# Ledger of designs, part 70: designed miniproteins, single chains, continued (5)

Each design is a single chain, and the fold is of that chain. pLDDT is the mean over its residues in the fold that is shown.

## One batch from the design tools (miniprotein)

Design m18425
Fold by ESMFold2-Fast:
Structure m18425 (fold): chain A 69 residues (1-69)
Amino acid sequence: MKVRTIKIESLSKDENNISAGGIDEEGNKVLVLVNLKTGKAVVKNLDTGENYNGTLLSYSDEEVTVAYE
């Protein structure tokens, strides 16, 4: 299991969901979609087109941390 922190450039949040766009630790442009009821996350690498399923570990207005494979 890998842990990745995404630096947030754009954030949309409601009671049930977070949608965050930003840069990961490898410099890739990513979109993170989090279901706040389940803690499940989908990370979309916009530079490679790869998608990863993960779990939310923590979030703030500046960064999102996700565990994934």
Scores: mean pLDDT 80

Design m18426
Fold by ESMFold2-Fast:
Structure m18426 (fold): chain A 87 residues (1-87)
Amino acid sequence: GSMAERKALEEQIDADVERALVEIFRAISNLDVERAKKKSPEEIKKILEDTKKVYERLIAQSSPDVRKELEKILKETEEKFKKILDE
């Protein structure tokens, strides 16, 4: 194997892992939103803040394409939390 073959394999693994992480975070965000519906406004705000910190850390480590998708999911999650807080 050449260094180019190793790099191609590493890039493929990274892409597959990043795709899986996006789907996992989408699922976690949906779960956090559902759990937030039964919490006080203070607890809802804390859940949102904790979720944002996790996403910001992952976004900072992600490729540009994955970063764009994660930023979209985060924005949609913030909008769902805002709706719960405004009810």
Scores: mean pLDDT 73

Design m18427
Fold by ESMFold2-Fast:
Structure m18427 (fold): chain A 80 residues (1-80)
Amino acid sequence: ASRELAIAQLQLLLKDASLSWQGRLLVQGLIEVLEDPNAKVNLEALRPFAQTLPQAQRKQIAAALRAAGREDLADFIESL
């Protein structure tokens, strides 16, 4: 699956007026991690931001992360 496609999907979500400021910070951080596959992610620091998102947006983010091969991040987002 394409990392570039996943980044484009997350960037499109950043243009959604319904996205909260917490969701915006989460999505920006996830884009940075996808652009640098060696980036170290603190999942516990992301938990409070991810929990503020509607289930539909969390599923959309998780699908993009799986498409990028980041099943660890996708499973974390869906476990909330």
Scores: mean pLDDT 77

Design m18428
Fold by ESMFold2-Fast:
Structure m18428 (fold): chain A 104 residues (1-104)
Amino acid sequence: DEAWKKFEEGKEYAKEGKYEEAIKAYEEALKIFEKENDKLGQAEVYYNLGELYEEMGEYKKAIEYYLKAAKIFEELGKGKDEDHGDLLLAKILRKKAEELEKKL
């Protein structure tokens, strides 16, 4: 899968501290996931962009991406139990955003 390949390339670049290359790979993955209407893929990209921007100290961008990911996970978890993995992950991401807002 081309989208997941770009996503994995982004994760590899991020681990190496190659932030610009990681962002580019994530943006390329995101475009493909958007074209395919793959909401899970979109949420995974936003989550990892949030972590990347947090590592870079770009807290405002990290908050933005964490909230974008949380919104999609909430949509995926609609009608599910409160303990559903997508809803729990959305709650975690919103909590990450709240903690970062304290640093602004």
Scores: mean pLDDT 87

Design m18429
Fold by ESMFold2-Fast:
Structure m18429 (fold): chain A 78 residues (1-78)
Amino acid sequence: DVEKTAEKAMEEAVAKSEELGKQMSPAEAAREGSKLIGEVTEKLLNEAPEEAHGTINQLGSKGMARMAEALNARMGAE
């Protein structure tokens, strides 16, 4: 199932961006996390049929939002 594979790949990308962010400044974490989520989104779009592109783009957008929320929580704690 393409959608299920895309959801798992995006979840893993977001988790990896959060883990990398713990080793970096918030600004560097935002840059590297955005790059990683963007690269995973582009790969999924290239490998998936056009019918799944809307879902993949929505997953990428949600992934970016989750990363931003995690960074805001980190900055708010400090």
Scores: mean pLDDT 77

Design m18430
Fold by ESMFold2-Fast:
Structure m18430 (fold): chain A 80 residues (1-80)
Amino acid sequence: MKYLIHIGIRATDPREAAKRAEELVKEAGGKVLAVIVDEERGLVSVVAESENGEEAAEKIEAALSADPNVTAVSTTVIPA
C-alpha cells in the first residue's frame, strides 16, 4: 500500500534541512515528490511517497529532531 508523507520543518538553515530531509526519505526507501523552501521564514515542506508510511515518517522525524539545525519538525501520513 502506498502512503504520502508530509514533512514540515523549521530550521536555522532551511536549505540544509531540505537536503537532509530528502536524504532521509531516500534512506527510508521513499520517493521525494515535492520540496518547498521558505528561506525568509526558515520553513521547509517536503512531500514524499512511501510503501512504509508510518514507520518511515517516525524514523525521518526522529533523525530531524536530533539535528541541531532543526528547531521543529512534524510529519503527517495519508494513505495514497
Scores: mean pLDDT 86

Design m18431
Fold by ESMFold2-Fast:
Structure m18431 (fold): chain A 103 residues (1-103)
Amino acid sequence: SLLEKAREAAKRLLDVLSDRSASKDERMRAANEFVKALIKVLEELEKKYGKFSQEEVARFVGLLLRLVGLVLEIDLAQQRGAPESEIDALIAEARATIDELLE
């Protein structure tokens, strides 16, 4: 299913964010793949349930912006060699945001 593909992309994103050896390009690519999978899920939901409300769209966009910010913050923390506890906390926040995006 499209939702299963989105969940798989989410797992790949979290794995890449946790990997200290991963490049910024690899992290950005994983984030882009997850966003593309989410868009396909939204297209399927629109077909089944019709038009999204302005509040639903605003919530979704807010969560996407939060996830993008977290991906960039995790990449920066990894580049500067931040403590594992700091990186783990950011990854936990990214996981929570992904769970909210997957509904």
Scores: mean pLDDT 77

Design m18432
Fold by ESMFold2-Fast:
Structure m18432 (fold): chain A 56 residues (1-56)
Amino acid sequence: ANVTVQQAAEFFVSAFSDVPQNQWAARSQQVAAFLGLNEVQSHQVLKQAQLLAEAQ
């Protein structure tokens, strides 16, 4: 999919807000695979999602 890391991170936080953050690494791999993101982008999505969750 032609999505940005920011859009993927926002989707991830909204979809997995009820999931404990210690499980987010595994979930981010599934989201990356679904969205066609590479390994680097997968790590960027996880970090950005953690920052978005911290801002809440």
Scores: mean pLDDT 75

Design m18433
Fold by ESMFold2-Fast:
Structure m18433 (fold): chain A 61 residues (1-61)
Amino acid sequence: MSDEELEDFLSVLEKAPELFPQLLEVAGGATLSAAERAAILAMDRAGRIALVREVIATNRA
């Protein structure tokens, strides 16, 4: 999956920010704290791309 494809996906999710943490939890197989969710939403797009790649790749518990 390319960075451009992931960036486009995150751009779509910006229209429904409430779904973003839920999708990260499903894709990564990990529960995010409220502070982690807030930090993710406060990140710029490049930061969110990097974090989504990390969560998906590691299936962090």
Scores: mean pLDDT 64

Design m18434
Fold by ESMFold2-Fast:
Structure m18434 (fold): chain A 69 residues (1-69)
Amino acid sequence: KLSEVFKRLNELVKEKPFDEAIEELKKQAENSGDPVLKLVAQIEEEVKTALELIYRGIDKAIEENKKKR
């Protein structure tokens, strides 16, 4: 299940930065042969790009609000 993959990612993120957590998740997929983790690894590039855009959007919104105060 995709939710199980995200739960595992959340646990990894608690111990290391997000990009390292994604790499660790990919290594776990290779070691276990889990098809769900391999699927996540295949589209990881787009997920990573989307998250980066989201973070940039949030950061920009915070800066805009701070300029008003």
Scores: mean pLDDT 65

Design m18435
Fold by ESMFold2-Fast:
Structure m18435 (fold): chain A 66 residues (1-66)
Amino acid sequence: SMEEKIEEIVKSIKKMLDELRKKSNLSPEQLVQIANDLFKKIASELSPEEAELLKKKMEELIKEIG
């Protein structure tokens, strides 16, 4: 389903950001910037409906970082 597809994308992004946080001296602001950049790149490859769902899930993830 669309929801499962977007959930797996968000889960992959979260794992990547968690790994970067553990292995590097990146600030929360830098992690938020990386998350926003990843969103823009992925959203360009998605349908408008999938991109809107991803946006909502990414906003939730960014709130957890900051």
Scores: mean pLDDT 82

Design m18436
Fold by ESMFold2-Fast:
Structure m18436 (fold): chain A 94 residues (1-94)
Amino acid sequence: SAIERTLARIEALLAEAKRALEAGDYERAVQLLEQAHALAVSFLASHNDEAGAAEVNRLFTEAFRAIEARDVERALALLDRLGALVRQRAEKAR
């Protein structure tokens, strides 16, 4: 349940960040993604998933760059990939 609660929090933050991006609220999207990023990396590191933490960190970095470039389509696609990756890595942590 601890894994499921952390995954649900990350997924909720990513979903809220997508809504912020669609609304053009880039500042809120970045704040939500910074929270999701810290939580996801910490979660994977606590389960000794260094490779998963590195890949998640890479995708978050690309998502921040897409938002800075105002490439909303790319940012939304990267957030979908992040959600899928975090879920996949969380399943392996069980």
Scores: mean pLDDT 88

Design m18437
Fold by ESMFold2-Fast:
Structure m18437 (fold): chain A 93 residues (1-93)
Amino acid sequence: MKYNPAKRILLALYDFFLKYTSRKEVQELIQKARDNNDKEALEKLKELIRTFALNQGLSEDEAEKVAEVAVEALLNGLTFDQIRELVEKKVKE
C-alpha cells in the first residue's frame, strides 16, 4: 500500500471546509481570529481542526499540518490552488 500524506491532508482539509465552515460557532472563531487578532479564538480553531483530522484517521503530524494549512487558508482567503501548493510544501518540510 503506497502512503500519500499530501492526498490524505488535502482530503481532510476539503472535508473540513465542506462540513464545518458553514457552522455558526466555526464562523465566529474565524471572525474573531481574523478581525480581532484573538489568539484564544485562533487556538480553539486550530484544536477543532486538529481533532477533526484525527477523527478522519490522520496521524498527529498530518493533523497538525491540516490545522496549520486550514487556519492560513481561512484567515487569508487562500484559493484551492494555493492550499494544494502549501500542503505540498508542508509535507516536504
Scores: mean pLDDT 79

Design m18438
Fold by ESMFold2-Fast:
Structure m18438 (fold): chain A 86 residues (1-86)
Amino acid sequence: MSEEEREELFRALRPVLERARREVTEAVAAGASEAEILELARRAAEEVIRVLEELLKRHPENEELREMLEKAREELREIRERLEKA
């Protein structure tokens, strides 16, 4: 991954990850249930996937972005499975 592509990735993901962390932290502090926290995580994972898909459309040859997208999709699957059991 080039420095320019890395900067673009961080610029796109930083606000998503920062918002997700804040929302989860505030929910935990407020005594939110596991299901409520998992729902916040699910929304964050879906937003991360959307960002990575858009970046991959612009940089289709970037193997690191493809690997990140595959990992994000796996994490979303795990979150959804946990939500079904919560």
Scores: mean pLDDT 83

Design m18439
Fold by ESMFold2-Fast:
Structure m18439 (fold): chain A 78 residues (1-78)
Amino acid sequence: LTPSQFQVLFEAFNQYREANGLTPISQVEFQKVIVDYLKTFKLTEAELLVRFEKDKDATMSELDSFLDPVGDIKRALA
């Protein structure tokens, strides 16, 4: 991902989280989510961008499923 592409995905992801009453995440945490998502589905970064443009909400929901549950608990308790 270019820095601009990463920023677009990052902002969309935190907008998705805020819309669902969830805590925004850091860029470091989001980078891990992307890496885990791509590894699990055997996708390229370009294929992730195609999925995002086709269905933004579905893509954000799928990425959110890769967020560490322990991390989510720590954020909720902070």
Scores: mean pLDDT 76

Design m18440
Fold by ESMFold2-Fast:
Structure m18440 (fold): chain A 120 residues (1-120)
Amino acid sequence: SEEEVEKILEEMKNALKQIVEDYKRGEITLEEAVEQILKMIKYAFEKAKDLSDEQIDKLFDGIINLVKEFARELGLPDEVIELLIETIKKVREAYKQGKSLDEINKIIDEGLEKIRELLA
């Protein structure tokens, strides 16, 4: 339902706020913050399995908007933000194509590896 999409986005927004605060307090690194963001995106996609294509698109658009906002608050370079959004879009397409969770996890892991290289 639309209420399920809104609930997932609200839970994600609250967790992203916590990640930003943990980073600002020096409790986590930028790499750890990005890893936590990608893990939350994976969790949101796993909850999307019973949603319609229209609801999936609304969820993914909401996720992209939230990630852009919080990535800027973390001070991530534009190249890292672009790669993060590209990874999210690839996960959406893989999900719509009925790819396995293992294949989706591989896309996330490959995206995270490239982001770590840019942050090093």
Scores: mean pLDDT 82

Design m18441
Fold by ESMFold2-Fast:
Structure m18441 (fold): chain A 112 residues (1-112)
Amino acid sequence: SLETALKYLKNLELESEIEKTRQQIDELYKKYSELYDSVKNLSEELDGSTSKIDQEKSEIDSKLSQQKKLAEELRKKSIEKALQQYKQLLDFLQEQVSKYEEELQRLKELLL
């Protein structure tokens, strides 16, 4: 039916948006990882301890893993809910990137 064809096309558009969002997540995760390494190196130079930063990264990585797993499971049940979860993951990761950019700038100002 025409209604079935329209639903199929809508699902293809949603899958395309999921793939774009997943690519953005991968790019942000690379940026987050690079920022984490920079912050860790500067923090070690300032106080000789990385324990707090290592713990924070472990907690972030755990949350990212859980949210990614939830998004993948939702993709099998509801493409619209999966897209919403991937967008939430993207927003969470963008927040972590922003926090590490601010922390990196703060540490640089303390050293320079």
Scores: mean pLDDT 85

Design m18442
Fold by ESMFold2-Fast:
Structure m18442 (fold): chain A 97 residues (1-97)
Amino acid sequence: SEFEELIKKLEELEKTEKDEKKLAKKVVELLLEKAEELGVEPPPMSPEDRAKLEAIAKEFLKKYDLEDKFTVEDLLRAAQAAQLIAQYYHQQELAAA
């Protein structure tokens, strides 16, 4: 149920925040806060895979004007938190079937 509270907050943000850049910032803030609470670190990866993810993270920061607010490492941790939430929901659906 810990992930259910976060998902409810994310759904509420999507409904209330119509500015895409402000929405992106608030989503990253919530995911990063959850990553800190759970002690989430990016998984070990090859230099090649890391370079690809860093490029994607830099493009995201530039697109949403977040370069002064978050680091590439922050986005990688936020993405890992999002992946854990997605896995939790998938397991809940399988258990309900």
Scores: mean pLDDT 77

Design m18443
Fold by ESMFold2-Fast:
Structure m18443 (fold): chain A 91 residues (1-91)
Amino acid sequence: SMEELMKALIEDLGIDEKIAEELIEVLRSVFKLNDKQILMALHFLVKPEEVNEEVVKEILGEEVYEILKEIYEKNNGNLEKIIEELKKYKP
């Protein structure tokens, strides 16, 4: 199931479960991402070195990818700060 895949990814990435749940909720609610896009966005924001940039752009779309990349770079990959910044974003 998608829930099992998401849980496995969170465990593999070594993210705090509460931080991961908050990030997933923001990606779903603010950016209207589907489950596959959320999995890709989560992987990209936590371990960008493990994902192919072109694949991330294809799955998320260029606009969402550019927003997430900018927020990631601005906050030096700090997930708590990224979540705070993403919450301020409105479509």
Scores: mean pLDDT 82

Design m18444
Fold by ESMFold2-Fast:
Structure m18444 (fold): chain A 66 residues (1-66)
Amino acid sequence: EGEELVERAKEDVELAKKALDSKSYNIAKMYAIRAHYLAKQAIELGLEEEGKKVRDEAIKIYNEAS
């Protein structure tokens, strides 16, 4: 259900942050992209507030890695 998608997306955001801290920009982008897609699916399942928050964090990390 959507809650599992949110938790998975949060995990990918944390992995993206760790990659960004290590200056592994390509890896950070890959995790951020996956987190973005999972968050979008959670929004479509009705977890709009939590999904949007995680989506916005993923977009921020992707931009910082770019």
Scores: mean pLDDT 86

Design m18445
Fold by ESMFold2-Fast:
Structure m18445 (fold): chain A 97 residues (1-97)
Amino acid sequence: MPSVEEKKKKLEEELKEFKKKYPDQKFIVVVLENLETKESAEKNLEKVKKAVEEAKKTGAYFSVIRVEEPKSKESQEILDEIVKLAKEVQEEQNAKL
């Protein structure tokens, strides 16, 4: 079973491969951590919102990476909102490519 550190390393390697294929493309990646409480999940949602605004302002490609599982139904609902927001932004960016 991969540890949180192993998951982070795998995700960092995937990002390096993406940058290697598209070196001129700027991107913003948000790592979702601390999904154990509603409050910490809400903080992750705020980070995603800020990253989305920055990506739209700078033209950077936006991605979200999850390294932890939500531990409450409230955290899961907030994570679902984050995933929905990320998909909407990624679909808009893919349409412009």
Scores: mean pLDDT 71

Design m18446
Fold by ESMFold2-Fast:
Structure m18446 (fold): chain A 81 residues (1-81)
Amino acid sequence: SAEKRAELRALLRKVMSPASGVTQEELNRLLDLIEELNLSSAEVEELAKEIADEFNYSPSQEEAIRRFLESLRRQAEERRG
């Protein structure tokens, strides 16, 4: 839903700091949102581009967001069983 996508984008703003640190609560919430949204690799790429464009991030920052999201997407798939 649009609300869950907005929540995901807001949470990603916080965790995509220069330190790239994330709390366990934030990681679990990101995994829950990605699982609920059932994001594909293509949707992950689109979302990373949307976030990078919104915040005027560099191509390197966009790629970092994409890789982070793809890692979470794979973890969410493993949780499904």
Scores: mean pLDDT 76

Design m18447
Fold by ESMFold2-Fast:
Structure m18447 (fold): chain A 70 residues (1-70)
Amino acid sequence: ELEEKIREAAENIVKKLQEKFGIKPSETLLKRIENLIRKILAGEKGLDVSGAPKEFQEIVNIIKEEIEKV
């Protein structure tokens, strides 16, 4: 089921963000990542992530890698 795969991918992304950047997991972060995954799957080019801008590109790459598994 697509929604379950999106949630699983979001949880994996949040875990990687914690391991690489020390970002604490939160419901807000999880929902933001889920929304970002939905936008990427829909083919949207604009990505909105609230956080440190210098880390944005690396975060986007992690998200893309997890989406390829969906």
Scores: mean pLDDT 69

Design m18448
Fold by ESMFold2-Fast:
Structure m18448 (fold): chain A 81 residues (1-81)
Amino acid sequence: NSSRASQLVSQGVTLYNDGDYQEALRLGQRALDLAGDDYPSLRSSGLTVMSLAYRSLGDDSSADRYQRLSDRYWQLAVQQR
């Protein structure tokens, strides 16, 4: 469900801005699960939230991995128009 995935991304960003990095990771993962294959832009956004949260937690390796995945899904979204 795209609406639910979008809401979870927005909530994850809010939690990230509030410093609740662990909860932001959880909501980012949930958004990915709900976005599925039909919404690559939402998958990209969820992966970006997870990347930012991992970086703030000091896990640069996971942050880099999730940022690369986010970039890949963003390219898919751009190509689909």
Scores: mean pLDDT 82

Design m18449
Fold by ESMFold2-Fast:
Structure m18449 (fold): chain A 99 residues (1-99)
Amino acid sequence: SPETYVSDLVAKFLHLKAGDTLEVTLRNTSSKDAKGKVLVLDRNGNVVAEKDVTIPANSTKTVTLTLPADVPDGWYKVVVRSDPGTPGIEILDVKVVKP
């Protein structure tokens, strides 16, 4: 099976705590629908949160991810992994949702 690759070139780094909710705004500038996963990685590259996404052609979509209650406070990396054979997905913005 083809492996899904991480593009770290447009990765967003945030200082996060357990239970934080993120709004991630994604963009597909291609003429085809894009599929992939949004991932939150710890400093060791472990996936602590993930969400499957489909971004229609020439569209922007905002998705939410919540960090688990048992992760340490620290620096996390938000990336998107596009599925093999689909267009690349860009991270346009990442913000923490205020309670």
Scores: mean pLDDT 79

Design m18450
Fold by ESMFold2-Fast:
Structure m18450 (fold): chain A 77 residues (1-77)
Amino acid sequence: MIKKEAEELIKRANELLQRAEASDLPPEVRQQVIDLAKGAILAAKDALESTNPEIAERRVKVAKELIDRAEQLLADA
């Protein structure tokens, strides 16, 4: 499950990057969404590379929190 979740989070984060790039968002908001999405990709990749299930689960949680924040910023803009 962790591997599948991490892969899905990477996909979602890449979709957020595409939406931010295509949007007419203010530069500051666009940059925040991009930074959060990049952070989520990094956290999800760390989860995929981890041999410790507990660490992998924590990295997935971090990726989810970053994606949720990016989605909130995009929705509020």
Scores: mean pLDDT 83

Design m18451
Fold by ESMFold2-Fast:
Structure m18451 (fold): chain A 74 residues (1-74)
Amino acid sequence: LGAEQEALAAAMRAAAEAGDEAAVRAEAARLLSLLPAAREHLLSEGVSEEEAERLVEEARARLEALTAQLLAHA
């Protein structure tokens, strides 16, 4: 998941550099769609429900901030 998230974040940055706001939003939507699977993976690795929920919400907030930053520069 970490490597896949980094690849999608890189795709978002490339789309922003190209000025393609629709592509930035599409890649952000793909990352958001991975959050339920990331939560399930954390739970399967023995992470507590409380910690898994916190990590997922932190990742979502970071993704929203990154998307806003990239769109402001596109």
Scores: mean pLDDT 76

Design m18452
Fold by ESMFold2-Fast:
Structure m18452 (fold): chain A 87 residues (1-87)
Amino acid sequence: SKADKAIEEVNKLLKEMEEIIKEMEEKKLSLEEAEEKMKKLKKLLDEISKIVEENEDSLTEEQKLEISKKVKEVIEKSNEVYLKIIS
């Protein structure tokens, strides 16, 4: 279904975000490198937002809530990791 394809694409982008966050945790990055990683994460987040918006009519409220929860968790983790790098 259209909803299933949208969810699959969102999950793929979320996985890419999680991989970037893991790299930020595991590697000793410069401030400049950390900023570039955060820019990449913002671009992926914007892509997720666009997919959800374009598929609004096809996604259930439950599916939107689940996506929102996962996005929030990834954003909170990225901010935590970024703050540790710049400290």
Scores: mean pLDDT 87

Design m18453
Fold by ESMFold2-Fast:
Structure m18453 (fold): chain A 88 residues (1-88)
Amino acid sequence: MKTVEEMVEELQALFDELRAAGKTPEEIARALGDKLIEYAKENPDLTDAERDALVGAYAGLLHQAGFTDEEVERFRAELRARIDELKA
């Protein structure tokens, strides 16, 4: 089982690779969101604090990709809804 620290490091590495490859902010947001959903599916026992840490890392990376606070809030709300729909 991956730790939350390893997951955050993987998200940062993926962000750096996508940015270096010239991906758009929208492509970066999609890839990072999909990776988070993968983590949530594979780790149904994640605590609220651990889930908040992952969503927080995602939000920070979206800000670095050039999204506004309003856009980041919409992405966070959508991601939280997708995680909540996962029948753990």
Scores: mean pLDDT 80

Design m18454
Fold by ESMFold2-Fast:
Structure m18454 (fold): chain A 56 residues (1-56)
Amino acid sequence: VQLNDQQRAFLQSCLKSFSAEEAAQLFLACYPEVAAQLAGLSQEQRTQLLQQLAQQ
């Protein structure tokens, strides 16, 4: 999965303001197309992957 600049900036903002799990939930609620790409992963795996994608 790849994030565009807008998605990455929003995810980074969420991770600064909320817990990693809460940031992941908020991000995926705002970008259902990304949530669909991660549908096969557990919540823990989604959170870990999103943290990695946020770190440039």
Scores: mean pLDDT 81

Design m18455
Fold by ESMFold2-Fast:
Structure m18455 (fold): chain A 91 residues (1-91)
Amino acid sequence: SKKEKFIELLKEFQKRLRDLMKNGASKEEVAKVLEEFVKKLEEIGAPQEYIDEARYLLEQVKKTTDDNEFVFLVKQAYLFAQGAIKKLEEE
């Protein structure tokens, strides 16, 4: 179902971000993961709010030159996906 595909996509996205953070990811690597995530959200017809937020985060990651802002943006992306999973699976 669309819901199951969306949950799987969100979980894979979180796993990729977690692995990148653990290994000291570059801005380029995080941007690539976000770009892929946006494309997949569009393909499954995810709600526009999620597509817009992912695009916003991608743009901010590409523009930032501050390591603290970069880390904050990655954490925001992770928490955004976590919130979406909870709403879909639990409430």
Scores: mean pLDDT 86

Design m18456
Fold by ESMFold2-Fast:
Structure m18456 (fold): chain A 70 residues (1-70)
Amino acid sequence: MEEKAREKAYKAALEAALEEGLSEEDAREIAKQATELAMSYGREKGLSEEELVETAKRIAKAMAQGKKII
């Protein structure tokens, strides 16, 4: 069950980072970090798979936007 949620969160985070215009290498790094943060937070809060995916996507988008500015 956790593996499926993690995979969905990673794919959503990767897509969000790519949509922000990052390279595949940068998008993969951000997606990995966003997924781990979302999974950690989700375990503490008991988030659903859909909430985990949305959280990972939001974190990835914010990180990608920060990288474009800095």
Scores: mean pLDDT 78

Design m18457
Fold by ESMFold2-Fast:
Structure m18457 (fold): chain A 90 residues (1-90)
Amino acid sequence: MFKVRIYKDGELVAEGTVRNGEEVLQMLRAAGAKKGDKVVVVAENPTLGTSVAFALISEGYEVTLVIGPIADAAKKAKELGAKFGVGLDR
């Protein structure tokens, strides 16, 4: 299990503890994300970050993966012009 935070336009819109990238995808969809939307994924763990990023890419999101502190997720999304930021923490 890992903690996830979803940011939209720099605002925290959802947070929780999830088991896999499919549950992250469900949280993003609930926040209004749709295919073609830009998403920045920030994770300190590269394996976790890569797994979630590829799950989102397979569903049609434009993903940038950043390996670094989860606290930077909202900031990195804004800097890279992404509507959504996803922070992943264990």
Scores: mean pLDDT 84

Design m18458
Fold by ESMFold2-Fast:
Structure m18458 (fold): chain A 74 residues (1-74)
Amino acid sequence: MSREEQLEKAIEELVRLTLEAREAERAGAPQSELDRLDAEIRRKLAEIAALSEGDSALFGEAIARAQERIDAAV
C-alpha cells in the first residue's frame, strides 16, 4: 500500500470515528465509551501526522478533507 493510500485510509477511518463519536454523544453513551472513541481519534490524528512526515501543509490538507467529509455526512 502506498503512503497516499495509507493516508486516504487513515482519513476515512478518522471520519468514521468522528461520526461514531458524535452519534454516541447524542445517544448519551457512557463516558468510558466516549473516552475510548476520543483515544481512537487521537491515534488516527497521530497516524496522519506521521504519514505527513512533518509537512504541515499536507497534514492541514488531510484534516480539511476529513472535515469536508464529516460536514457532508450531516
Scores: mean pLDDT 83

